# Designed miniproteins, single chains, continued (4), part 58

Each design is a single chain, and the fold is of that chain. pLDDT is the mean over its residues in the fold that is shown.

## One batch from the design tools (miniprotein)

Design m14124
Fold by ESMFold2-Fast:
Structure m14124 (fold): chain A 72 residues (1-72)
Amino acid sequence: SMAELQALLERVRELALRLLETGSPEQLAAFAEEVERKLREIAERLQKGDYAGAIELLRELAAWAEELLAAA
């Protein structure tokens, strides 16, 4: 749903802000590269009306960001 998509986008934003505050330059660079890559694919899926596919990519991005933050 659109509400679920918006909630996941906010979660990714929250993780990005946390990484910006506490992450190393290397973690921030890795996050920026992965976000750029995923956002292009998410935008393509959204343009095609594939909300489920966009949600899945956002969920994977959030999980990856949480792992990156935890690994320190």
Scores: mean pLDDT 77

Design m14125
Fold by ESMFold2-Fast:
Structure m14125 (fold): chain A 90 residues (1-90)
Amino acid sequence: NAIEAQAPADREGGLALLRDAVKDYEAGNIEEADIKTIAGLIVASVDLTPETLREIAKLLREMAEAYRKHGHQENADFYEKAAERYEKLA
């Protein structure tokens, strides 16, 4: 099945977007980081394995730390809660 064969590649593509979003958040490029986060979550959702869910949770926590460093405490709290939800789903 061509769709099933693409799922691992799409998952890694989504995780790569999320990792790139963390770097943009750390740099203070919030708008670009938010766009990459939305796209990365959509692409990674093609194959939600326990491994993928845990990696998403880890990346969301890294985004939360970046938000906190830039003074966006409410966004940081939201991303921490999102990370906990993904981790519990795994």
Scores: mean pLDDT 78

Design m14126
Fold by ESMFold2-Fast:
Structure m14126 (fold): chain A 118 residues (1-118)
Amino acid sequence: SPEIRALLEEVKAELERLKQLLDNFKKNRTPEDFAQVRAEAARVSDLAIKLAELAYKEGREDLYQTAMRVAAKAGEISRLIDEAEANRDDPEKVDSLIEKAKQLVDEMLAEVDRALAE
């Protein structure tokens, strides 16, 4: 459906923004930097839930499962960012947590790209 494609493209755009924010995280790590990543992860989650609701209404079970996995991974990124902020004085631990968040973004992008190819 055109509405599903539009939501998938919007999820992809927000995931690319999230990836850019995480890449820029190598600079000075301020509370504002953590807040921006959390806000972007929340936007991805909100869009993924809207996609799941639409997929369910259209009988698209595979896409519903994909959208729910994307929402869950966005929630995991938020948890990783909370842990990174709590440990902001440990750069090595922060870097490890940010790299895990980037891996989750890459996994979500791969799932969204597969859905867009259909």
Scores: mean pLDDT 89

Design m14127
Fold by ESMFold2-Fast:
Structure m14127 (fold): chain A 56 residues (1-56)
Amino acid sequence: MKLYGAKEVADFLRSLGFDISEEEARELLLKLFGSETIDEEQFEKLKQLVLDKVGG
């Protein structure tokens, strides 16, 4: 299973127009998952949470 880190999360958020650094993405991962790296299921959950807030 592929692991995703701060770079992949920051790249995703930037693709949606968010001005976010890799350091901020790392802090987000630690707050939501308690880890600097997440699996594909956790990354999909993160994407859903972000898209839900953008659509609200």
Scores: mean pLDDT 80

Design m14128
Fold by ESMFold2-Fast:
Parts: C-alpha cells; sequence; structure tokens
Structure m14128 (fold): chain A 80 residues (1-80)
C-alpha cells in the first residue's frame, strides 16, 4: 500500500540521515511526501506527516542528521 511504501521510505531516510548520507535522506523523505496523497490516512495525520517530512527534508539539506532523523521518526508516528 502507499502507506506502507511511505513508512519504508521514512525508515530508510532516518537510517541514511544517521549515516550522514543526507542526499539519500532527502530523496527518501521526498518520496514519502509524494506518497501521502495516495494514503488512506486522515486529513489530520496527512497534515502532521507532511509537516514533519518537510522539516526533515530541510534539516537534511542543511546537513543536520540528528534533526533530520528526529523529524523522520516524528513522521513515522504520524503515519502509524
Amino acid sequence: SAKQLAIEQVKEAAKAAKKGDYEAAVKALESALSLLPQTDLSEEQKEKAKEYLEKGIEAAKKGDGEKAAEYAEKALKALE
């Protein structure tokens, strides 16, 4: 499902961010963000997931792996 694919992308992003692979983290978070409209999540869950995914992308682009991983983990909670 789109939800399961989004969850897997966010998990991969957190792993990449912790390894210092910020390009891979950004790509995975952007993939998860693109999948959100295709999920059967509530509007509230989609809004929270989008917020955390966008903040994670910004952190990863700035090379802040700790914040990128933190936002990815918050996005996971919103997706689950």
Scores: mean pLDDT 85

Design m14130
Fold by ESMFold2-Fast:
Structure m14130 (fold): chain A 80 residues (1-80)
Amino acid sequence: SDEEEKKKEAEEAVKYLEKEVKEQKEKIEELAKTDPEKAEELKKEFIEYMEEKLKLFKENKYPEEAIKKVEELIEELKKL
């Protein structure tokens, strides 16, 4: 069914975004030790990237659980 396909697609997309967030957080934290200005720019650009992904999730009518997870990942990045 279309709903089952959307759920699977959303779960896979969330999994990839969680991995990207983990990798980018490590990169931002390492960069912050030597170049805080570049770290802040990278953080800002990645938050904008994640907000565009959130917009696509909403436009594609992904499950609320997936939308909420992406919102939580964005808030986690903002707290960096």
Scores: mean pLDDT 86

Design m14131
Fold by ESMFold2-Fast:
Structure m14131 (fold): chain A 56 residues (1-56)
Amino acid sequence: DLEELRKKIAEHILSLLQSGMDPKKIEELVNKEAKESSPEMSKVLKEALEEAKKKY
């Protein structure tokens, strides 16, 4: 289930943000991974990043 996966990735990104990792560095890493992934996974990664940023 891609929606379940998105939630888990968002939780992980939020944890990294809360640990003090630079938000811009996380965004760059997510965008790089998204470009190397399938269109479906790219969407999941980008949506997870935006969800995590909104909660942070």
Scores: mean pLDDT 82

Design m14132
Fold by ESMFold2-Fast:
Structure m14132 (fold): chain A 91 residues (1-91)
Amino acid sequence: SNTRKIVIALLLAIAGVSDIIVGVRSGDESQLERGLELLREAIKIAKELNDKETAKLIAESLEKLLEEYGEKLPEEYRKKLEELIKEAKEV
């Protein structure tokens, strides 16, 4: 079911954003890495479905995350999130 896969992608994106916020606040790089893995999986599902709307929602969520927390992120993780935004926009 495409609907089930879309729901999973959105839940992964929500969990990924949450893990990045926790990682930033706690300084825990393992939370940042988990967040990135969840976000990559969410974008992968959107790409497999060729679902531009789901990909756009993920990109917008990540842009908002960078607006609020980008200054507090280590440069490596900020760049990885920027790369994920670009990948989501290419769907």
Scores: mean pLDDT 89

Design m14133
Fold by ESMFold2-Fast:
Structure m14133 (fold): chain A 57 residues (1-57)
Amino acid sequence: MELTPEQLRALAALFGRRGPENVSAREIAEATGLSLETARRLLEWARRNGPLSDADI
């Protein structure tokens, strides 16, 4: 999956402030411009492997 730096920042901000448990796929899609299906897959991955904000270098 190829994300732009802007999409990664939007994801990190969403997960960092609310955590992946409190973020919906629709919110990710709206913030990043990704399709709802892609956003849903990203959300499942983040919930399984921890929030992207924790992995953000």
Scores: mean pLDDT 68

Design m14134
Fold by ESMFold2-Fast:
Structure m14134 (fold): chain A 96 residues (1-96)
Amino acid sequence: MAEEYVRKAEEAIREAEAKLAAGDLRGALEAAREAVRYAARALEAGADLERVRELAERALDIAAEVYARAKDLELQIEASVVMIAAAVLITSARSS
């Protein structure tokens, strides 16, 4: 299960990066949101903490770029929610 969730998160990150490069901010944010969801499930399933953190950091970067480029308030709010979720996941994936 953990490996499958990591793979799906990686796929979602690549999709988000491609959509962002194409100027599809809404599509990029939706893919980044899916990456955070899969990375969180990977963490719960016992995936490598460093791997989960890297995925969450990439999702945060994508959401931050969407936030910076968004022209409407609704998309900025949606991007800020994804950024918060990614930041929480980064913190949760720190080794103790």
Scores: mean pLDDT 87

Design m14135
Fold by ESMFold2-Fast:
Parts: structure tokens; sequence; C-alpha cells
Structure m14135 (fold): chain A 60 residues (1-60)
């Protein structure tokens, strides 16, 4: 969905915080709190790619 696409774009730009935020917001809407937590943790660790990937998985 659009949130997962925004997270992927932020990750490509190296913006782990933006990627995590977009992914987390997308996951909250689907009530997938486990993937939301993983996306947020990856962003906190500076893993922009991982944050975006967890967000995208839950948005499917």
Amino acid sequence: GPGAEAARRAAAEGDAAAAGTAGYDSMKQSNDLELARKASQAAAEGDAEGAAEYGELGAK
C-alpha cells in the first residue's frame, strides 16, 4: 500500500526514521502490532531497509 511504498522510498534515501514511521503507521491500520514493533526497532537501529521491509510485509 501507499505507506509501504513511502517506507521503501525513505529506505532508498537512507532515512531510517522516515522509513520506520511510514511502515509503523501502515501496520497500525492493519492491527499487525508485531510487524509494527519490528519495523520500529529496525528504524531505531538505523536499518532503513529492514524497517521498510517489515512495513511492506504487513501491508499485504
Scores: mean pLDDT 64

Design m14136
Fold by ESMFold2-Fast:
Structure m14136 (fold): chain A 86 residues (1-86)
Amino acid sequence: MRARLEAWIRRMLEPLDLSDETVQHWIDTLLADPRDLEAWFLLGMLLRAAEVPPEEQEALIRELEELLPDHPEAVEAFRSGLEYEP
């Protein structure tokens, strides 16, 4: 599970051209506590700011639900970030 979640985070952030240190920070944060709802929300907002298409957002949510079946609250926080409108 851990390796699959790490690979998913790296793949998801790849289009954003973030530094290796920033990508590793997100991986370390989310793997240390998958229930860090603030971290999941902020990650969703980061992807929203990058203008990820709605169809891709839905695919990411489905993939995360499969990776974190015991943490539906984390998936919901991520969804809230993706759908955030200021």
Scores: mean pLDDT 80

Design m14137
Fold by ESMFold2-Fast:
Structure m14137 (fold): chain A 94 residues (1-94)
Amino acid sequence: MKYSREEALKLITGAIDADPELEARIREAVRAWVARTPAPALSEDALVRLALAIVVGRQQGLSYAEIGRLVGVSQSTISRVDRALGPELEKLLA
């Protein structure tokens, strides 16, 4: 692993603490996506946490497999969330 689980969690927590508005904006993007997409497999809170992990992980150059291992979900779940929300998440960080 390029990062320990503890190091990756510190990066994610730091991103949330640095910009509480980012969590709110990600939550809005998640709500808009789940309203359009039938049968999301995850709760809103779980999707928000995954979206934050994807944002921070991508900024650190982590692969979907690495992000999935750190947050305890499959690479396919990370890929699905990133494809659904990635463009909106990138707009939120720009």
Scores: mean pLDDT 66

Design m14138
Fold by ESMFold2-Fast:
Structure m14138 (fold): chain A 81 residues (1-81)
Amino acid sequence: MPSEERLLEIAKRLRERLKDPRSAEEILEKRKEYKKLKETDPEKAKELLEKLEKEGDLEASIQLSFIYMDEAIDKLIERRK
């Protein structure tokens, strides 16, 4: 799991990007492409994105941000008690 500091940073960056409708549309479209890959081979899709992100791929970083944000939201809901 990414650290709490990393999750907050990811959430903040996504909120800033979503304020620009052009950037928001592009990011959402890329997320849909990743979702299709995740349905076929979720572990391999995530591993490939993590490798590309370490190599400096901006698109992979954005897709990983969505994955980490979804994981963070789920964990925050679980911790509500």
Scores: mean pLDDT 65

Design m14139
Fold by ESMFold2-Fast:
Parts: structure tokens; C-alpha cells; sequence
Structure m14139 (fold): chain A 93 residues (1-93)
């Protein structure tokens, strides 16, 4: 990556982190709702959070943001766990 490209990725990183956190929080709220429509939305939201976390891990590695890398890894594991819980509830319906 060019120096200008790395600077842009570094500038974008906080927004990606905020988005991933927001998606996890929304998925948790939808899981708590527990209605069939909320659970379907929760699954889509958890998948979006997973994608954001994977992208964030790659971005953090490129720019050398060790704290961001740790945060995105935590969010990735949380997205995986939420997806499992949502899938279990959907199968129980």
C-alpha cells in the first residue's frame, strides 16, 4: 500500500470500529427481542458485524494499529457467538 493509502486506511479505521460495535449492539438487542422477524434481522446484522470485524482486522494489520486489532478480534468472536445463539433460537422455532 502507498503511504497515502495507509494514511486513508488509518483515518477510516475508527469509523469501521464504530460500525462493527453498533452492529453487535443491534444484533444483541434483536436477539433479546426473540421474535421470528427480530431473529432473522439479528442473523443478518450479526453476519454484517462479522464482515466488518474481518475487514477491520485486515485494516488494523495494514496500519499497525495493535489496539484496533485487539478490539476487532474481540468483536469477531462476539459476532461468531451471537450468530450461534441466533441460529440455535431460529432452529428451536
Amino acid sequence: LSPAGLEQLRADLPGVLATARSLIEEAEKLLKDGSPEALKRAMRTAVAAYIAAVAGIWLAEQVGDEEGLREFRTLLEKAKELSKKIDEQLKAM
Scores: mean pLDDT 86

Design m14140
Fold by ESMFold2-Fast:
Structure m14140 (fold): chain A 58 residues (1-58)
Amino acid sequence: SEETIEEIRKLMRELGFSDEQIERLIKEKVKNEEEAKSFLKNLQTTKAGIERLKALLG
């Protein structure tokens, strides 16, 4: 859905990806709704992992 795609764009921007990189990855990796939701879950997990590592380092 458009909402899922917008959440992907938002999370990728927060993770430091450029707009060009975001659109390229969406085009290559997000072929349907199920892949979009899977990719969003992976991005959410990645962000949580980074935050946990930052907490350990201070």
Scores: mean pLDDT 83

Design m14141
Fold by ESMFold2-Fast:
Structure m14141 (fold): chain A 70 residues (1-70)
Amino acid sequence: DNEEFIKKAEDGLKLLKERYPEQAKKAMDYFKEGNYEEAAKVIKEIIDNGTKEERLAAGYFAYLLLKKKK
């Protein structure tokens, strides 16, 4: 369900903004600029160094940005 997916992605983004505010902002800014390579590097840092919950949140966040890019 799209609503459930969006909710999980928003919850994940909220978690990352609270724990990694600078990294979350950087990743969003890079996606808005179309710089997916640098955005992926920032998200990878969270995945490689984060807990299982933070990795899942980073995954949902990445999917949300991919769906919203225009």
Scores: mean pLDDT 73

Design m14142
Fold by ESMFold2-Fast:
Structure m14142 (fold): chain A 59 residues (1-59)
Amino acid sequence: DAARERVIAVALERGLRNTSMRELAEAAGVSQRTLYRHFPSKEALARAVLEAVLRELEA
């Protein structure tokens, strides 16, 4: 599965605010380099996570 999708799932489970990029990469099973290739900033990752959360909240 795509590293991007795994990182988003981990961020949803752990909460992006309280989890570092290093911890997210490790939990998703990817390097920090791979993580930053998909999400060049924590803001980019936060946007993807918020989109997933909004879909759940609007259910």
Scores: mean pLDDT 76

Design m14143
Fold by ESMFold2-Fast:
Structure m14143 (fold): chain A 59 residues (1-59)
Amino acid sequence: SEEEIKKIEEEAKKLLEENPEVDEKEVRRLTEDAINALKAGAKELAEHYLRKMRELAEK
């Protein structure tokens, strides 16, 4: 849904703002992959990409 996509985009933006050391291109790739998976109805795959994105902030 549009609301879910917006939440993902806002989460990625906040992650980059709070973690300037994180690779912006990698965050963007994982965010786009998650959104594409969600649009395709692959919710589990979208959640997998979101977890990988969140893990980047744990470094």
Scores: mean pLDDT 80

Design m14144
Fold by ESMFold2-Fast:
Structure m14144 (fold): chain A 74 residues (1-74)
Amino acid sequence: SEIDELLAELERAVREGDLERAREITERLVKLATPDNRQEIADRLDELGVRATLLGHEEIARVLGEASRRLLPP
């Protein structure tokens, strides 16, 4: 699916520290989210955000965390 492809590309952007690409993919994922898949997308963004933090890519981690909160507001 397009979402699975975007998540794979986002994982690569996180690994490579590519902030611009991470932003672009994250915005696309937020726009593609539906009530049926927003939880799954948010969970994947949270997992990738943890990975970004461990890699020292704090700005990418913030972008991913903000997007996850937009999908699942408290």
Scores: mean pLDDT 87

Design m14145
Fold by ESMFold2-Fast:
Structure m14145 (fold): chain A 84 residues (1-84)
Amino acid sequence: SDEALLQEYIAKLEAALAEAEKAGDERAKAEQLALLGEAYLRLGKVEEAEKLFEEAIALYEKLGDLELAEALRKRLERRLAFLK
């Protein structure tokens, strides 16, 4: 049941990502990518999660949100150290 709820959450985040892309909202896109990465880590899909986090970090860096990019990088490193 928890996995089913997590899959529903992922579907909602994917829909939100598509809306952010359609709107050209690069900050919202970065936020949804980061949330998807967290959800994939909870699902145990480490490689997919890592890719999503790296995309979010790169986008925050492009936007000049260096503080958010660094915070997200540290969160990814902490999560990977715990799971790997």
Scores: mean pLDDT 84

Design m14146
Fold by ESMFold2-Fast:
Structure m14146 (fold): chain A 77 residues (1-77)
Amino acid sequence: GDPLTEELIELARKGAPKEEIDRLLEEMVDEGVRAIVDGVMNTLLRNGKISEEEAEKLREELLKKLEEEREEAEKKR
């Protein structure tokens, strides 16, 4: 399974502090976002729609945009 998910289950079984569980949940969200961006870029590359250099640039731009939207969501509370 996913290593972070397995770690989360193990921490929950042990009755770990909420702070440690929350830290792992944030890490899982960050990895999930990265995996989605990577999946999209790899799909475009396989279909020959973009070059490898264009894929790297788009990946960076998408990650920045997702980070900005995350910050905006936190500001709205």
Scores: mean pLDDT 69

Design m14148
Fold by ESMFold2-Fast:
Structure m14148 (fold): chain A 79 residues (1-79)
Amino acid sequence: SGLDRLSPLEQRVLLLLDERGPLTAAEIARALGVPRPTVSRTLRRLEALGLVARDPATGLWSLTEDGRFTAERLREREA
């Protein structure tokens, strides 16, 4: 399925945003213990896939409709 094409870090970012709401790249990096450049590349890839969107005024990243659906499907796999 399309979910199997997501890296472990991409999956954790989606689940984190679904759990905690909109976060900056710095907040995601701290929460996951991952360097900021790595998180920024991951977010750019997820944005290209249509799963996350960034508010340029605040720097907050949030799930799109498709991102929320994907996060729900990922939780079903962890259940």
Scores: mean pLDDT 85

Design m14149
Fold by ESMFold2-Fast:
Structure m14149 (fold): chain A 56 residues (1-56)
Amino acid sequence: DSYSSPEEKLEKGIKKFKELYEKAKEEGDEQHAKAYESAIKALEEQKKAYEELKKK
C-alpha cells in the first residue's frame, strides 16, 4: 500500500534515516551521518507534534 497516515510516514522516515545513519557511521562518513541525524531529529519533532495533538 502506498497510502500512509502522517504518523506512519514519519515512522518510516525515521527508521530509514536511522538505517542510513548507522551505515554512514559504519563507513566512517561523518558528514552523511550528521545529515541523517538532522533528518531524524526533524522527523522526531514532527512526530512529537502529532502525538501532542492526540495525547490527552
Scores: mean pLDDT 77

Design m14151
Fold by ESMFold2-Fast:
Structure m14151 (fold): chain A 61 residues (1-61)
Amino acid sequence: ELVQKVAKEWNVSVADLEKATGLKAEDKVAASGLRSGPIVQLKAYEKANNKAHIDFESFAA
């Protein structure tokens, strides 16, 4: 769910985002996991690819 929403906002394919971050679009991650590992990977992708800033806590909730 989070990966699909982020891919749409950044206008990138879900498959490319999954490959770059190691996350899966179908994975359901607990809020604690989203606030650590997955969000860190998405923030790294954002900075590396100059994507529009996302408030991942609000976006994942």
Scores: mean pLDDT 67

Design m14152
Fold by ESMFold2-Fast:
Structure m14152 (fold): chain A 58 residues (1-58)
Amino acid sequence: MWQELARQGKEAYEAGDYETAAELYREAARVAQEQGLPSTALVLEAEAKRAEEKAREQ
């Protein structure tokens, strides 16, 4: 499930929809953390922050 959210986030990022990408990555991180994958959650939170910064640049 978190993998599907991360994939959708990447697709949104590649399409230039950085705001949607950030929200999808953030949700993926939440799901990963709830499943006991803290390292994966940290990586996804970093991706969400990168997308948020890109959204501010537009």
Scores: mean pLDDT 84

Design m14153
Fold by ESMFold2-Fast:
Structure m14153 (fold): chain A 67 residues (1-67)
Amino acid sequence: MFELTPEERERFLKGADELYEKAIQYAKEGKKNEAVRYAVASAILYTAAGDPERAKEVIEKVEKELE
């Protein structure tokens, strides 16, 4: 497991949130490649920050928007 300081974890969570918002935006625009890329990056950061549940939500939400 990654051992992050509280400051590093907060930066990962903020980065993940920003990538998640971009993934949803791209999915709504029909930009599938961009949406998937941003969703995967967001999920990796959430998982690294110790929040795999939110990582799962990102993937599921982006997948639904791409349908």
Scores: mean pLDDT 82

Design m14154
Fold by ESMFold2-Fast:
Structure m14154 (fold): chain A 78 residues (1-78)
Amino acid sequence: MAETLRELAEQIAALKGKGEEEVKAAAELLREAAEAEAAGDRRRAAALYTAAALILIGGAFEGSEAAEEALKLLREAV
């Protein structure tokens, strides 16, 4: 799981287009979630993952193609 989250964060961070800044912020939170999970801190990992997902949902709602693609990657990985 932690390794999958880290790979996912890298894929999301590489996305370009409208909403790129928000997508990068979400990717950083997913990387921190991967680190928290690797450390055994499941509560922190869940909170960081939830925060990243909410940023991406907000971006997609506002028409960010990058955020929509990031959400698809999240849904496929977990």
Scores: mean pLDDT 79

Design m14155
Fold by ESMFold2-Fast:
Structure m14155 (fold): chain A 66 residues (1-66)
Amino acid sequence: YFQELEARRKATEEAKELDRLVREYAKNPSPEIEKRISELISKILTEAVDKALEHNRKLVEEERKR
């Protein structure tokens, strides 16, 4: 059970880190941030990533509207 608990903890931390990178990308878009997002996506849980990507798309869309 501890293996599963630790895996979930790491997944949660990585998901939050991805979410923060997405927010940073909306504020100051840069290739470096984009690559960090892509790298995390390939290592994070698919379900958590789907939510983070959807949030990222909304942030980029809002940034473009401004």
Scores: mean pLDDT 70

Design m14156
Fold by ESMFold2-Fast:
Structure m14156 (fold): chain A 60 residues (1-60)
Amino acid sequence: GKGIYRVIEDFTAKTPEELTLKKGELVEVLEVVDEYYVRVRNLATGEEGLVPVKVLEPVE
């Protein structure tokens, strides 16, 4: 993966390809799709999908 990121803003999926995330959840970035979206895996649920890069921050 591309590293572990924290969700800094709630995001609700609007398409089947997107993943709903809650603030404070940890995700692994699997793929950078474009400048706006990344494909992630939620570390708690194992669910995968596209989310806006703006709702994530890298964890050291």
Scores: mean pLDDT 85

Design m14157
Fold by ESMFold2-Fast:
Structure m14157 (fold): chain A 75 residues (1-75)
Amino acid sequence: GAMAALEAEREALEQRYFENIVKRLAEITGISEEEVLEKLEKGELFDPTGNKYTLEKLRNIARAAADGVLAARAA
């Protein structure tokens, strides 16, 4: 039973971190969160140095953050 609860907590943390990243990008870029998501899906969002932001990259960052929190709780 514990594995399903752990997966649900991981997914909830990953989603929360992803939403926080999107919100921060919206604040930095001056566009809406919805416009950030659209540009990420189209691969049209770039940082000031010309590096491309992607949904995959941001999801990987959010997952790593969620995994880090769960690892700390397991210790």
Scores: mean pLDDT 79

Design m14158
Fold by ESMFold2-Fast:
Structure m14158 (fold): chain A 65 residues (1-65)
Amino acid sequence: MKITLEDLRRGAERGVELVEKGLMSVEDARKALEEAGEAAIKDGVPESEVKKVLEEAEKRLKEIE
């Protein structure tokens, strides 16, 4: 199935939550988000929207780190 912008947003929120709970490292979350972003672009999500989601998640991850 195609990855939607909503799927990417949900994935980003989950990644941040997993880091907050100590179930995932910040580095692993960053890599997972980059891979999900690339997959979303390939599935037709606009690059500008993907960039916004990834930048917002990165800001949150830096606050936890």
Scores: mean pLDDT 81

Design m14159
Fold by ESMFold2-Fast:
Structure m14159 (fold): chain A 81 residues (1-81)
Amino acid sequence: AEELLERARELIREAESADPEEAARLLAEAGALILEAGELAKDDPELQKKALEVAGEFARAVAAQDPETQALVEELLAELA
């Protein structure tokens, strides 16, 4: 479960230097991993705290994108989750 959150952080960092289309794909994958980690962490308060922290990082990274890229992230994430 922790490995999912670390992978999500890696993808968020990769998205910072990616073109908009690639950034949307990377962020959607990160979002899916965060959702999976949150599901697995339901009985682990420490892991839940980390999942919320990484979710905050994800939300900030998505908000830094243009509206078109944000919409693409939402569409791709819905398909993955």
Scores: mean pLDDT 80

Design m14160
Fold by ESMFold2-Fast:
Structure m14160 (fold): chain A 64 residues (1-64)
Amino acid sequence: LEEERQKLEEELKKWAEENGLDVEIRYSVTLDPDGKERVVAALLKRVYDPEAGRPVWEVLKTLE
């Protein structure tokens, strides 16, 4: 799991750098149908939300 997480993090960081975006990476763990744990990584971008009256994080890309 930790090795998989690092791989996803590196891939998302490279993509973000190439696109010049101010982004954050977040992780979650899910279970496969056979009961194995799997890491899911999400790349988020900070955008202004008028309803919240402040910047919030929007999901741009997800990797499994």
Scores: mean pLDDT 69

